# Designs tried in a protein design run: designed miniproteins, single chains, continued (3). Part 55

Each design is a single chain, and the fold is of that chain. pLDDT is the mean over its residues in the fold that is shown.

## One batch from the design tools (miniprotein)

Design m9895
Fold by ESMFold2-Fast:
Formats: structure tokens, C-alpha cells, sequence
Structure m9895 (fold): chain A 68 residues (1-68)
């Protein structure tokens, strides 16, 4: 079982590569694996690391879809 901490690490790593799509893919992967909390953590960490308005908006949208 993936932890939220592991999700956060993966999200940050994807964001560091400059890929908003990468962050979304990581979040989806955790969701598919039955770990929505890790997926949410990945999306949150990714949008935090991005630091760009468009990237943050995309990350927030993805997070909202996953949890709402």
C-alpha cells in the first residue's frame, strides 16, 4: 500500500521535471492502485513544487476531481 508520503515524493519529482501532466499521471496511478490518499498527496506536492499559476490551477483541478 502506498503512503501519502510516497505520493508526495512522486508528485514533487514529477513537478521538478517541469511536467504538469506527469503530476496528474502519478496521481492517477495511485488512484488506480487503490491509494487515493497517496494520489491526492502527489497532486498537492506537485502543484506546490511547480510555483507557476497555470501549473497550480491544473494541479488544483486534478486534486478537486480526485477528491470531489
Amino acid sequence: MATPEKGREAGRKAAESGSGGGVASVAAMFHRDGNPEAGIAAAEAGLEAKGGPSARAGGQRGLDLARS
Scores: mean pLDDT 65

Design m9896
Fold by ESMFold2-Fast:
Structure m9896 (fold): chain A 98 residues (1-98)
Amino acid sequence: NYHELAARTAEKIAEKAREEGNERLATVARALSAVLRAMAEGRGLTPEETRLVREAGRLADEDPDGIRKGLNEIADKLLEEGEITEEEYNALKRVLSS
């Protein structure tokens, strides 16, 4: 299930973004992971996940190109460092291109 692969990749991006001090990008990646995990599990979002998604949406609307670029740059770094597989990388790229 590519949603599960993409969810795990987004979670790793959130961790890397936090390590780099990019809390905005970490928040967006955490929200993306929550949405994708809910899709993979066939469930709706919890109230906490809904609040996270709303905040991430606001951040993405303020700088959609910067957020998209940042997510892609961290995904590229994780692939180069061997922290994610090509399948995980491709699953995330599919999500980000939609």
Scores: mean pLDDT 86

Design m9897
Fold by ESMFold2-Fast:
Structure m9897 (fold): chain A 73 residues (1-73)
Amino acid sequence: GAAMEELRRESLEILREIVDELKAKGVLEAYAITEEGEELVLYLLMKDGRVFKIRVLGKKVEIEEVPASEFPG
């Protein structure tokens, strides 16, 4: 329904803003946004080799450092 599409757009916009800020700071090597069921997940590969997994859970952004092997690609 329209409400689910609006929530997806809002989540995608938040994740894109995070990517744009990190690009502007020159610390981001690569990123990927994946659909895992009904959830959007952002993977960030940093220039120092660290990988972060970012999810939007309700009104909060959850950030987790993950093994570099979890980066898609």
Scores: mean pLDDT 78

Design m9898
Fold by ESMFold2-Fast:
Structure m9898 (fold): chain A 58 residues (1-58)
Amino acid sequence: SLTDRLRGVRDAVYQDPDAPFTVKSLAAAVGLSQSAFSRRYKEEFGTSIRTDLERARE
């Protein structure tokens, strides 16, 4: 499901903060456009993908 794919993206981001993740590459991995991915991610987790990428790097 899309929800499972979004959870997989979030897990990957937090498990490997040194990986060169981009919104474009993550959106492509779940089969969405960047805008659709950003919106769906925020709807699912209550935070933006940009915020989670920044937090993972701390």
Scores: mean pLDDT 84

Design m9899
Fold by ESMFold2-Fast:
Structure m9899 (fold): chain A 69 residues (1-69)
Amino acid sequence: SDYEYQLLLNKTIGLLLEKGKSISSAEIAKELGISQSTASRLKKEALKILEERYRTHGSDEEGVRRVLA
């Protein structure tokens, strides 16, 4: 369902914030108990959301890079 996908997406955002952008799709898949292909899609969408969130609210590019480091 859309709800489960949104929940996984939010968890993926949390993992990126905690472990940085270098986290692999395989590690995301292991942490969330999902397939690596689903984890790869979630990682791409989570990165897009983080860019839009921090740029739109007046965070500069340095702030976005710091979150993703």
Scores: mean pLDDT 75

Design m9900
Fold by ESMFold2-Fast:
Structure m9900 (fold): chain A 74 residues (1-74)
Amino acid sequence: SAEEERLERNVALLRTLSKEEVLTYLRILWQEAQENNVPLPEELQQRLANAESLSKEELIETARELLRLILEHS
């Protein structure tokens, strides 16, 4: 779908960024999800709260999951 293609393009762009830039992006995305009352699994919320301890790849996968939920809720 166009939404899946958009998701994969966003993830590909995140891979070109530094870990700190991905972390900043993830924090902004999390704030937007909370403001829009997107239902987040408890495990995902725990990963977001502890994002600084995650590897770059784990941050990117967390962002992928969060983006998917935002798209599904819209």
Scores: mean pLDDT 85

Design m9901
Fold by ESMFold2-Fast:
Structure m9901 (fold): chain A 93 residues (1-93)
Amino acid sequence: MFSEEEVEATKQFILDALKKAGIKAKILDWRETTNSKGEPALYLTIGVEDKEKAIEVLLKALKDARILPDGSVEGTLPNGTRVIVDPVVKKVK
């Protein structure tokens, strides 16, 4: 459903939003999924040292952003791409 260009643009947007806030992050994995509303979405697993700070930045960067019961953040990019971002704690060098 998502093109390679849409996936890469989504990864870049998330990494840039975190970097601008001073948060080091890496994309660990991605997959296509369905959001809480049954809409097609990209699921991104990201490695961060501070999960709570990453969640705060994602809530501000994404449109209609909310925290899901598993601690991931659901929202929409400015370009209309729907995402779920799951920050996992890891040391980022």
Scores: mean pLDDT 82

Design m9902
Fold by ESMFold2-Fast:
Structure m9902 (fold): chain A 77 residues (1-77)
Amino acid sequence: SALEERERELWRRLGAAVAAGDEAALAAVRAEVEAEFDRLVAEGKATEADRARLDAVFDAAVDRLAAHPELVAEWVS
């Protein structure tokens, strides 16, 4: 599905940015995720509480990928 393809592409870009230590690329992925979430909230498909959860999940994912570079291949499979 388009959602699965986009999710896979975002994880691939996130993994690459973390592996490269590219803070600008990390910020770009975060901005795209936040923009998509703004659209979902505007469409009534998500809430602001879901946004806070998404931010926490994104931060936890970055921390895990930075601490465990070997996981990048699994997360972008």
Scores: mean pLDDT 75

Design m9903
Fold by ESMFold2-Fast:
Structure m9903 (fold): chain A 63 residues (1-63)
Amino acid sequence: SALDVLRALDESGRKVVTRTVMEKAGLSGEEGEKIAQEVVDRMVAGEIPPEEAVDYAKKLAAE
């Protein structure tokens, strides 16, 4: 499943996913990267489905 792939990502793979979340959620800079990293960590932990990651990142950025 997509979740199993995310859990198997090494550091470089996680950076690619983090950048993708940033781009799709319209995030930039250090704050945007921090938000995207938090979302990726929660996806890997199984707390957020991959399909909800971008929306979750947008919600965090709205704070």
Scores: mean pLDDT 75

Design m9904
Fold by ESMFold2-Fast:
Structure m9904 (fold): chain A 72 residues (1-72)
Amino acid sequence: KLEELKKKLEEEVKKLNDLYNQARTFIAQAEAETDPEKRAELLAKAGQLVSEANKHAEEINKLIDEIRKLEE
């Protein structure tokens, strides 16, 4: 069970990093975009990815707490 929680933690951390990297890419594209409507869409995409990442951050915190309880 402990190994399963550690594996889940590794997967959640990977997802978090992937989402932040995608958000950074959209922000960079928005900075280069001259059309204000397209810029807004790119920033909206980045914001959605950050929101998804925050959900994974909450799951990571829960997994860390569960792992600590099992190690005690």
Scores: mean pLDDT 84

Design m9905
Fold by ESMFold2-Fast:
Structure m9905 (fold): chain A 87 residues (1-87)
Amino acid sequence: MTEETEKLMEEGAKAANEALKIARELSSYRAAEIGVRLGETLTEGLKMSPDERARKVYETSKKLRDEAEAAKQAELAAAQQAALEAA
């Protein structure tokens, strides 16, 4: 129980750090937006049980990471298309 919750918090923190890193590469505004959403999730989590908090943080962090990754891939695809047109 505690070990599972600890692992969820660890994976959530890892996903959150990855999302912030990718967002910073795109823009400071996107990094700030992710930071605010993470802060809101943590604040809301104070009203929850430790297990519910860990799960919500994990789910939110994973979603934010996936959104950041998708944005980065879209930017790379646009750059690749521009390179092909320039060739």
Scores: mean pLDDT 76

Design m9906
Fold by ESMFold2-Fast:
Structure m9906 (fold): chain A 61 residues (1-61)
Amino acid sequence: KEFEERAKSLTPEDLEDIRRTLELVDKQIEDLKKAGLPKGYIDFLESQKRDLERILELAEK
């Protein structure tokens, strides 16, 4: 419900920003893996990425 409400309020500009943010987050996760950060922190960022991907998917439907 929360993701659906968020997706409904998004503008085309917001969708571009989310796509751009997802690219940056993905690169950040790779950089952090190379730096040897704790798995728990990486898992947290991957969960945040999945939440953004779900919002984007719902907004594009």
Scores: mean pLDDT 76

Design m9907
Fold by ESMFold2-Fast:
Structure m9907 (fold): chain A 76 residues (1-76)
Amino acid sequence: MMSLMEVKEEVVRLVQEAAKAYLDGDIEKAEKLYKEAFELLDEAMKVATPEEQKELLKLKKEMEEAWELMKKLAES
């Protein structure tokens, strides 16, 4: 089982890879990596304590903001 720290590290890794894919013009790969990161967070949230859920929810919000920003930049 992944620890909370391992989940956070993997989510950050996936988001960084997604950002790189967007910069390389591989939008499909970026979308898949973001989907994987969100799915990992949702799985972690199901088994997390209330304190851990607060931290994961904050990370999820930051990821949603980053995803919306990337979409906005692609539309510009």
Scores: mean pLDDT 79

Design m9908
Fold by ESMFold2-Fast:
Structure m9908 (fold): chain A 77 residues (1-77)
Amino acid sequence: MTQLSREEAREQLLLLDRIAKSLESVIDHPGIRTYLVNQVRGIVDTTPLEVVEELLRELDLHPYLRDILTSEIDRKR
């Protein structure tokens, strides 16, 4: 299937959260920013918008990742 399940989307977002927290000192690096944006965009584009919005509310995501996720949700609307 081409669409992510809620659980798959949740696992991918939690992995990105761990990556963002681990790379906090270099999170503003263009390569890191581009990587995170591309990964979040992939999740948002392959997951129902309602599910992604629920995960954004439920998960205590790094602020930088939360900002990217919010922007990608708004882009898909």
Scores: mean pLDDT 80

Design m9909
Fold by ESMFold2-Fast:
Structure m9909 (fold): chain A 109 residues (1-109)
Amino acid sequence: SVEELKKKAEDYEKARDRLERRAQLFEGSVQALKEGIETDPEKALKRAEELLRQAAVSDDELKAINTIIEIMKKDLEKGRKIMEGLVAGYREQAENAEKAVEYYRKLAE
């Protein structure tokens, strides 16, 4: 039972780290657009696309990210809003995963 509790903590820690990395990449993409779109829109869009693609760890995630990139290229404001919503969602999920890590670590003591 102690080993199972430790494994649950480790699994949630990995989930937290994945969600935090994803949030950081999406947030970086939003910031690249906010800071660069007025001065160098082509460079800003390219940077945003590069950051978003780094967030994909599976083919299904890559397809979803490519859909967001296509939306962003056609409607920048809509794409930005979608990305900001996803950042908020990923950060909330990461916070919940961290709370689960703390819970299972305490039970294993």
Scores: mean pLDDT 84

Design m9910
Fold by ESMFold2-Fast:
Structure m9910 (fold): chain A 56 residues (1-56)
Amino acid sequence: AAAERIRRVLDEANQKAVELAKKGREDPATREKYAAEMKEVFQQADEEIRRLEAEA
């Protein structure tokens, strides 16, 4: 059960990162902004995964 939820969290984080990377490539002025947002996305995913592992 937990493994499936962890996979969903990773998939969602990856999709968000892809969207942010595209935006950063289209507008170089926002590259730093989107890089920071990608870090936040992965940090949130890591926290959620740790929470799910603790529940397992």
Scores: mean pLDDT 79

Design m9911
Fold by ESMFold2-Fast:
Structure m9911 (fold): chain A 66 residues (1-66)
Amino acid sequence: GTPAPAAPLTPEQLARLRALAERVSAKFGVPFEDAFAGLRAAAEQLSATVGGDAALAALEAAVAAA
């Protein structure tokens, strides 16, 4: 088959990312769509290096610390 350029996030990882985006939207007053788009891009970039669960854990920790 055609090589995939990057592995997409799993449905469970996307659910975690959505929950994080809702928290970011509420905490920082940014629109949910902007928070979700930014976090998804960061998670997809990080997951290519460290894996999806580790990427989400890092983003969750960063949001908690901010």
Scores: mean pLDDT 79

Design m9912
Fold by ESMFold2-Fast:
Structure m9912 (fold): chain A 84 residues (1-84)
Amino acid sequence: DLLARAAASGDLELLQRAAYTYGHEVAYEELLKGKSPEEAIKLATERVRREAERLGLDPEAAEAAVRAAEEGAKETVEILEKAS
């Protein structure tokens, strides 16, 4: 798991990049299931928040990961909206 390895490294930038990619992928899956853009972004951020809690990340690192995942999810929405 890229997110777990990034968390174990102590490298915040690596954690943020992993979370961004995770959010992008989750949002894409949820949009393909017919979820709205708002719901897809929400589900992506909720999944990353649960993973951050599972990994025992401190609040600042967890919040940074959730924000990165939100940006990744938003990019997925923008790409798919432009393709429609």
Scores: mean pLDDT 83

Design m9913
Fold by ESMFold2-Fast:
Structure m9913 (fold): chain A 65 residues (1-65)
Amino acid sequence: SGLDELEALLEELVARGRISRAEADELLTMARQGRLDEFDRLLTRLYLEGRISPEEAAALGRAVR
């Protein structure tokens, strides 16, 4: 499922120290609750901070749709 792919991508980002466990858990919770506007805001913040690549941001966005 898209949520399984999302979880796998977030686990890799946490393992590499690029996002926190709290941020990963927040993104997963937003996705599970269908809060996609809040998901997109957090994703945009991580991207603008240089903590995820454009390709990773696109992959995370596709996984929830």
Scores: mean pLDDT 86

Design m9914
Fold by ESMFold2-Fast:
Structure m9914 (fold): chain A 85 residues (1-85)
Amino acid sequence: VSEKQKLAENAIRRQAVRHGAALGAQVLPVDVTFEGNIATVTFVFEKDGVRQEIRLKGVVEGGKITLTALGDSDAEMKEEELEIP
């Protein structure tokens, strides 16, 4: 397993928690899988008894991760750029 993938996974997980807090939602367990430099991320936001599954595609490049919303994802998660610490 690549060290770069491990750092990217940690950055993605932290961002999911931050985004959930911004939406006033509780973030349930985050699942992150990698195919080369492409990450597929799945997490669930729970607010007022409603659960929304959010799926993102992440591209890891140059110490940054570009997240793009997939399928039934919330429009607010449409695209985000994260820095790897």
Scores: mean pLDDT 68

Design m9915
Fold by ESMFold2-Fast:
Structure m9915 (fold): chain A 87 residues (1-87)
Amino acid sequence: MSKAVQEAIEFLKEAIKELEEKAEGVTVDESEYTAQAQAVVNGILADPERALEVLKEEVELALKSKDKKEVAMVRAVLKLALELLEK
């Protein structure tokens, strides 16, 4: 993998930990987010630097959200995207 894709993977791991802490105990149906996860993967593979910038902004917005379900949804998307990238 390119270094930029590896940096995106490392960011996803860190972001997932922060989102899991904020949305602790909140569950969502992860199967509903497979398409969004695939879009994240496609973005990282096409333009990892731009994808990383967008992901950082989206994670910051999610962490500022008062809706724990919204945080859990973003967590599910990133967790599925990480699983797809590490396969």
Scores: mean pLDDT 83

Design m9916
Fold by ESMFold2-Fast:
Structure m9916 (fold): chain A 66 residues (1-66)
Amino acid sequence: GKVIEAVEKILKLYDENKPREEIEAFIDSLEDEGIRKVLKGILDMIDKSPAAYERIKKAVEEIKKK
């Protein structure tokens, strides 16, 4: 769904080593406030723990298989 697609997009921007401000600008461009809050939470998790990036990426891949 839209949430998973948006999560994949921010993971891609993070993997491409885009500036934090560019990633946040993408999030702020989204129309859905709920999705924006989820993505900001994910960025905060990744910022505090690099291991969170790999866990979230694997979770997204598993969800897409269903």
Scores: mean pLDDT 79

Design m9917
Fold by ESMFold2-Fast:
Structure m9917 (fold): chain A 79 residues (1-79)
Amino acid sequence: SELRKLVEEVLDTLLEQRLKKLGKELSEEEQKEVEERKKRIIEEAAANSDEDDRLALEVRAENPDASAEELQAAFEARL
């Protein structure tokens, strides 16, 4: 469950950063594609959760006030 939340926050942050960098908003079709892909990634991550859940819990516990970007960096550093 914690891994699911972390993955979702990371994906949301990456999407926000890309949109801000491009200075544009996604079309309705692009938004649907992103949402479907996001859902598949979250479901895949949740299915492999036993080891990653512990890591995700540790990352969140050490960084309770961290942004999704900071959480991503901390999580990736431990992979």
Scores: mean pLDDT 67

Design m9918
Fold by ESMFold2-Fast:
Structure m9918 (fold): chain A 75 residues (1-75)
Amino acid sequence: SLKEMLEISKEANERIFKILADAMKTKDIAKAEKQFEELIEEVERKAPEEWKDQLVKSLKLTAKSQIELLKKELS
């Protein structure tokens, strides 16, 4: 349902912020990459079939962009 999709998106965004905050504090990019992979796998398991491919694809793109920004900021 749309409500389930929105809740999954909200939870995913909250976890992204926590991953980024931890990475900025610890400077551990490898940990951030692992945490993004775990989040993607969780969303792929939990997401409604109708939205699964779009949510997973969007999250993978977000993870890639955020990891590249972390690499630039922490180098």
Scores: mean pLDDT 85

Design m9919
Fold by ESMFold2-Fast:
Structure m9919 (fold): chain A 114 residues (1-114)
Amino acid sequence: SSELKEIEEEAVKVFGPKALELSPEERMRKVLLYELNVVVHLAKTLPESEQDILDAAEEALRLAEDPNATPEEIKRALERLLELIRKSKLPEEVKNVLEGHVLAALRVLDVMLS
């Protein structure tokens, strides 16, 4: 799919050409974990009033790192995180950056669920 190709291109950009030596599943998991780590790192810089976004981001990362968590559980956590970002009073530029990384993680999960 075009989505899988975009994820593979992102993996090569972030992890270098050796990412192509990984299985497709390992590449997808690395991109998912990368995107979630970026969201958590950015969420830690947010004001205390937006603690719910950090808590939701950390929950999504914990689920993605949990071998017993399903892609469906991770997707629900990311959808909740996306809703919190969209409803927040954060500047639109900050929302756009956070949403971009969450949507990239959701794209990986949609490919994993197909």
Scores: mean pLDDT 83

Design m9920
Fold by ESMFold2-Fast:
Order: C-alpha cells, then structure tokens, then sequence
Structure m9920 (fold): chain A 75 residues (1-75)
C-alpha cells in the first residue's frame, strides 16, 4: 500500500541519517537541519494519512533521540 511505501522510505531515510551521523558526513548544524526537515516530512505524511499513529510516534522518537546526540556534539 501507499502507507507501507511511505513507512519504508521513512525508515530507509532515517537509517541513512544515522549512518551519516556515525560517519561524520555532515557538520552538526547541517545535521540538525536535516533532522528538522525529516520531522516535517514525517508530520506531513501522518497528517495526510500516509503513516499510522504508531509508525509516526516511533519515527519521531528516533529522530528526537538522534537530534539529542547531535546537540551533544555542538558544545
């Protein structure tokens, strides 16, 4: 379904963000911008009915955890 496709794409994008963070591919500032953009995309997908509430909450939680790790490096 379209909902399954959106979920898969969101999970893949989040995995790529986590990998990029561990590899140091972005500055912390650029990484925070990427996380904010991902959060907005996930919120829009949820509001459009393209993500379940459970998937939206899990994806948002993972992005927030990643955001906190990035912020710790901005000292």
Amino acid sequence: SRQEEVKKKAEEALEELEKAFKEGKFSPEDFLKAIENAKKMIEQAYKAGLLSKEDYEELTKKLEELEEEVKKKLE
Scores: mean pLDDT 80

Design m9921
Fold by ESMFold2-Fast:
Structure m9921 (fold): chain A 94 residues (1-94)
Amino acid sequence: MTASELLAQQIQKTLEDLQAELAKLKKEYADVALPKMDEAQKTLDEMQQLLRRVGLGEIAGSAETIQKLQALLQQTQDLLAEAKAEADKILAQR
């Protein structure tokens, strides 16, 4: 196993944690349509597709691919935090 494959496995675990967080937010705020939750789902789907393609050997687990995965990870974390803050604001106004 390469260092890139090990890093991809670490990103996969974080991806699973973020997927669980998004599912929890969607359940808690089911009555609120938040575009940022949809954006977070898109970045999660893109990360999962890239990790799957690395695992299948369809693309190299290069430093560039790992950097893209890390950028998507950060973007997803930011989107989830913003979605939660927006949902909390909407609920506080009800």
Scores: mean pLDDT 75

Design m9922
Fold by ESMFold2-Fast:
Structure m9922 (fold): chain A 105 residues (1-105)
Amino acid sequence: MSPEQQRKLAIQETALKIRAIGDLYQLVNDALRAGLLSEEQAREYMDVGSKALQELFKKAKEKKWSIEELEKAIDEMLKVFEEALRNRDSVEEVEEKLQEVLDKV
């Protein structure tokens, strides 16, 4: 891969990561606004979700995933996170469910 192609992929990967973190913030904010979470719980879920996304990004880099594979994995993780929030799962249960997603990739 040329240096130019490597830079283009790095920019695309960074944009996808920024979008993923933004989507996580939106999901937590929507749950907070819907009265599903307290402000303290929102902070805890943000921490757990952010940590899981960072571990996913690290795995994607180590496994040399395509942008499409990374996007698919992000979408799956955020879907699991959203479902856990709607079910009012504990922080520990959310962390466990996100770890199951990480273990599958």
Scores: mean pLDDT 84

Design m9923
Fold by ESMFold2-Fast:
Formats: C-alpha cells, sequence, structure tokens
Structure m9923 (fold): chain A 85 residues (1-85)
C-alpha cells in the first residue's frame, strides 16, 4: 500500500545523515511520484523493492544532500532507475 511504501522510504532515509525536515520532504516527494505512477498505470512490477534497494545503495549520496532541490533531483533519478529495471 501507499502507507507501507511511505514507511519503508522513511526507514531508509532515517539511516542517513539527512535532517528530519529533509527526511519528511523526501518521503512526501517519493509518495507523490509513486501515486502518479499508480494513477497512470505505469508502476513497474517490483518497483517498491527496486527503489528501496537503490535508496540503500545511495545512502552516502543521500547523506551529502544539503537542500530539498538536491534531494528531489537524486530521488527523481533513483525512481527513474527503479522504473527502467
Amino acid sequence: SMEEFAERVREVLEETDLPEELIEHGVEYAVEQYRKLVEEGKLSEGFEDKFLELLRRHRAALSRVRNAEELEKLLHALIGEAQAA
């Protein structure tokens, strides 16, 4: 479910050095992108697991993010990679 997806994304972001404000922003952004993919019938099989795996592989890069714009750019790239796999 979308609620389970949001919680799993939050858990991974909490493993980074991101401040709480950016963690919440990242969760909201990821959930909104996920919702759009579901609504458009474009969500790929296994998207959730692939995206969470990509978030974990990029924990160091996520920890270096300084603001919401950088976070959104990184998350957008990882969402695209999860959809293409």
Scores: mean pLDDT 87

Design m9924
Fold by ESMFold2-Fast:
Structure m9924 (fold): chain A 117 residues (1-117)
Amino acid sequence: SMPVSPEEEELKRLQVAVGIAVAAHVLLEDREAGVPEEERERRAVERAREAIERLEEAFRNKDYERLLELLEEAIRLAERAIERLRRLGEDPQLLEVLERARRVLEEKREELEEKLE
């Protein structure tokens, strides 16, 4: 196994958390809008990919202000998805995954807010 740097491990955790937050939000919002399942899945994958790419660029460039903005956006999307799932009483496994993703994003946001103050 290749040694993974702590920075690469952190980036991967953030990418997973952002992807989950964006994909879940898009899937749930598009479902409420009556979008067909195949189109919802394509849109969720594309929006998650775009968000992950923006996050990686900001992270690798050490653009901490941009990274903070992207984390705050992902947290808002995760919170909206969590609220929808709780209201509907649906998919407890996805709810746990989203709550974990939100925690990862919130911990990084707090770290960056302290660094930028």
Scores: mean pLDDT 87

Design m9925
Fold by ESMFold2-Fast:
Structure m9925 (fold): chain A 81 residues (1-81)
Amino acid sequence: SIIEKLKELLEKLKKADVENTREVYEIVLEIIGLLSEAGMLDKASELFELLKKWMAAKTREEREKYKEEIIKLIEEAIKEL
């Protein structure tokens, strides 16, 4: 199910190091795709905006902050499904 895939990807995201930018980016993009497929277009759009901020972040502290915001948004989306 979409919910099971989202939960699996969320756990991978939580374990991913913010300095492994490719891994974090690919996981979040896959989650955005799944949220869009589930009809959660507003959450998918909001997540993509957070991903862009995360990609633009210049410090580890900023990347950690945006990763926490991304995780929170995904957790909220899963609860709404």
Scores: mean pLDDT 88

Design m9926
Fold by ESMFold2-Fast:
Structure m9926 (fold): chain A 80 residues (1-80)
Amino acid sequence: SLAELEARFNAFVATVDQIIETLREQGHEEAAARLQEIRDDFEARFAALKAAGQLTEAALDALITEASDRVTAVLLELEA
């Protein structure tokens, strides 16, 4: 259902928000800002899909995968 897709995306956003908070608490302000930008971008893209009536399980899976890849790239740069 649409509500289940929204709940999945909200759970993903909550996870990213927790990572951002942890990074800020540890003084990783630049990495936190980059994750915030990614989170905001994907929240806007999710809202656009929902508004257009194009929010499907496949569209959500693709969106979360792309967002996860971008988050992972930032975290890997932080470790390097």
Scores: mean pLDDT 88

Design m9927
Fold by ESMFold2-Fast:
Structure m9927 (fold): chain A 61 residues (1-61)
Amino acid sequence: SEAEELFRKALEIVKNAQNEDDIEKAKEYVRKGLEAAGLEPTDEVVESTLKVIKRYVEEKA
């Protein structure tokens, strides 16, 4: 699905992030992924989703 593809891109950006600009790009993909999934992309939901992605990357990397 489009949402899955967008979240996958966000995860890959977080995994390879070298600076804060990369993290901001990942947030944009998270926001679009939430919209594609039919969820309202509030700052709170975007931030909580990004924290889950970061935790997953840290645990698997």
Scores: mean pLDDT 81

Design m9928
Fold by ESMFold2-Fast:
Structure m9928 (fold): chain A 100 residues (1-100)
Amino acid sequence: SMKEKMREALNKIFELAQKALEIAREAGVDPETLAELSEKVLDLFNKMLEAIENGDVEKAKEYAKELIDLLRQFAERLSPEAREKVDEIIKEMEKIVEEL
């Protein structure tokens, strides 16, 4: 179904966000900052899932874009090498969002 395909797409977005968090951890970001970012990522993911359950595709896209913005802003504080890796993940997330 369309909802199942959208849920699968949202799960892929969440997996990509988790990879970005792992890159930040390996780049030496402190555990407290990572925990705060993880909580925000999870909150946005839950809001995206709720929007899909309610049939609100546009709202799910809005939350996905907020998640991408959150990761992009956070990436600015990372080393150039870590930032490049996160930017590649963001690019993949953007492709998934455009296909929603």
Scores: mean pLDDT 88

Design m9929
Fold by ESMFold2-Fast:
Structure m9929 (fold): chain A 67 residues (1-67)
Amino acid sequence: MAGEEAAKRARETAERARAEGRHGGYSSGGSGFWEAKLMAEKGDDEGAEESGRRGVEAAERGSQADA
């Protein structure tokens, strides 16, 4: 469950950033959202949570860099 929340939050942040005008979603960082979702479905909650966190951080960093 924790992994699902992290993955969903990461995706939502990325989509919002894209809609607001910036896809700072680095190819590598963006994949973190998908990895988190896949790991959660596989039962790797720890991996999913970590990947989701990494994705959120990358999206946040992208937004700040564009400031």
Scores: mean pLDDT 56

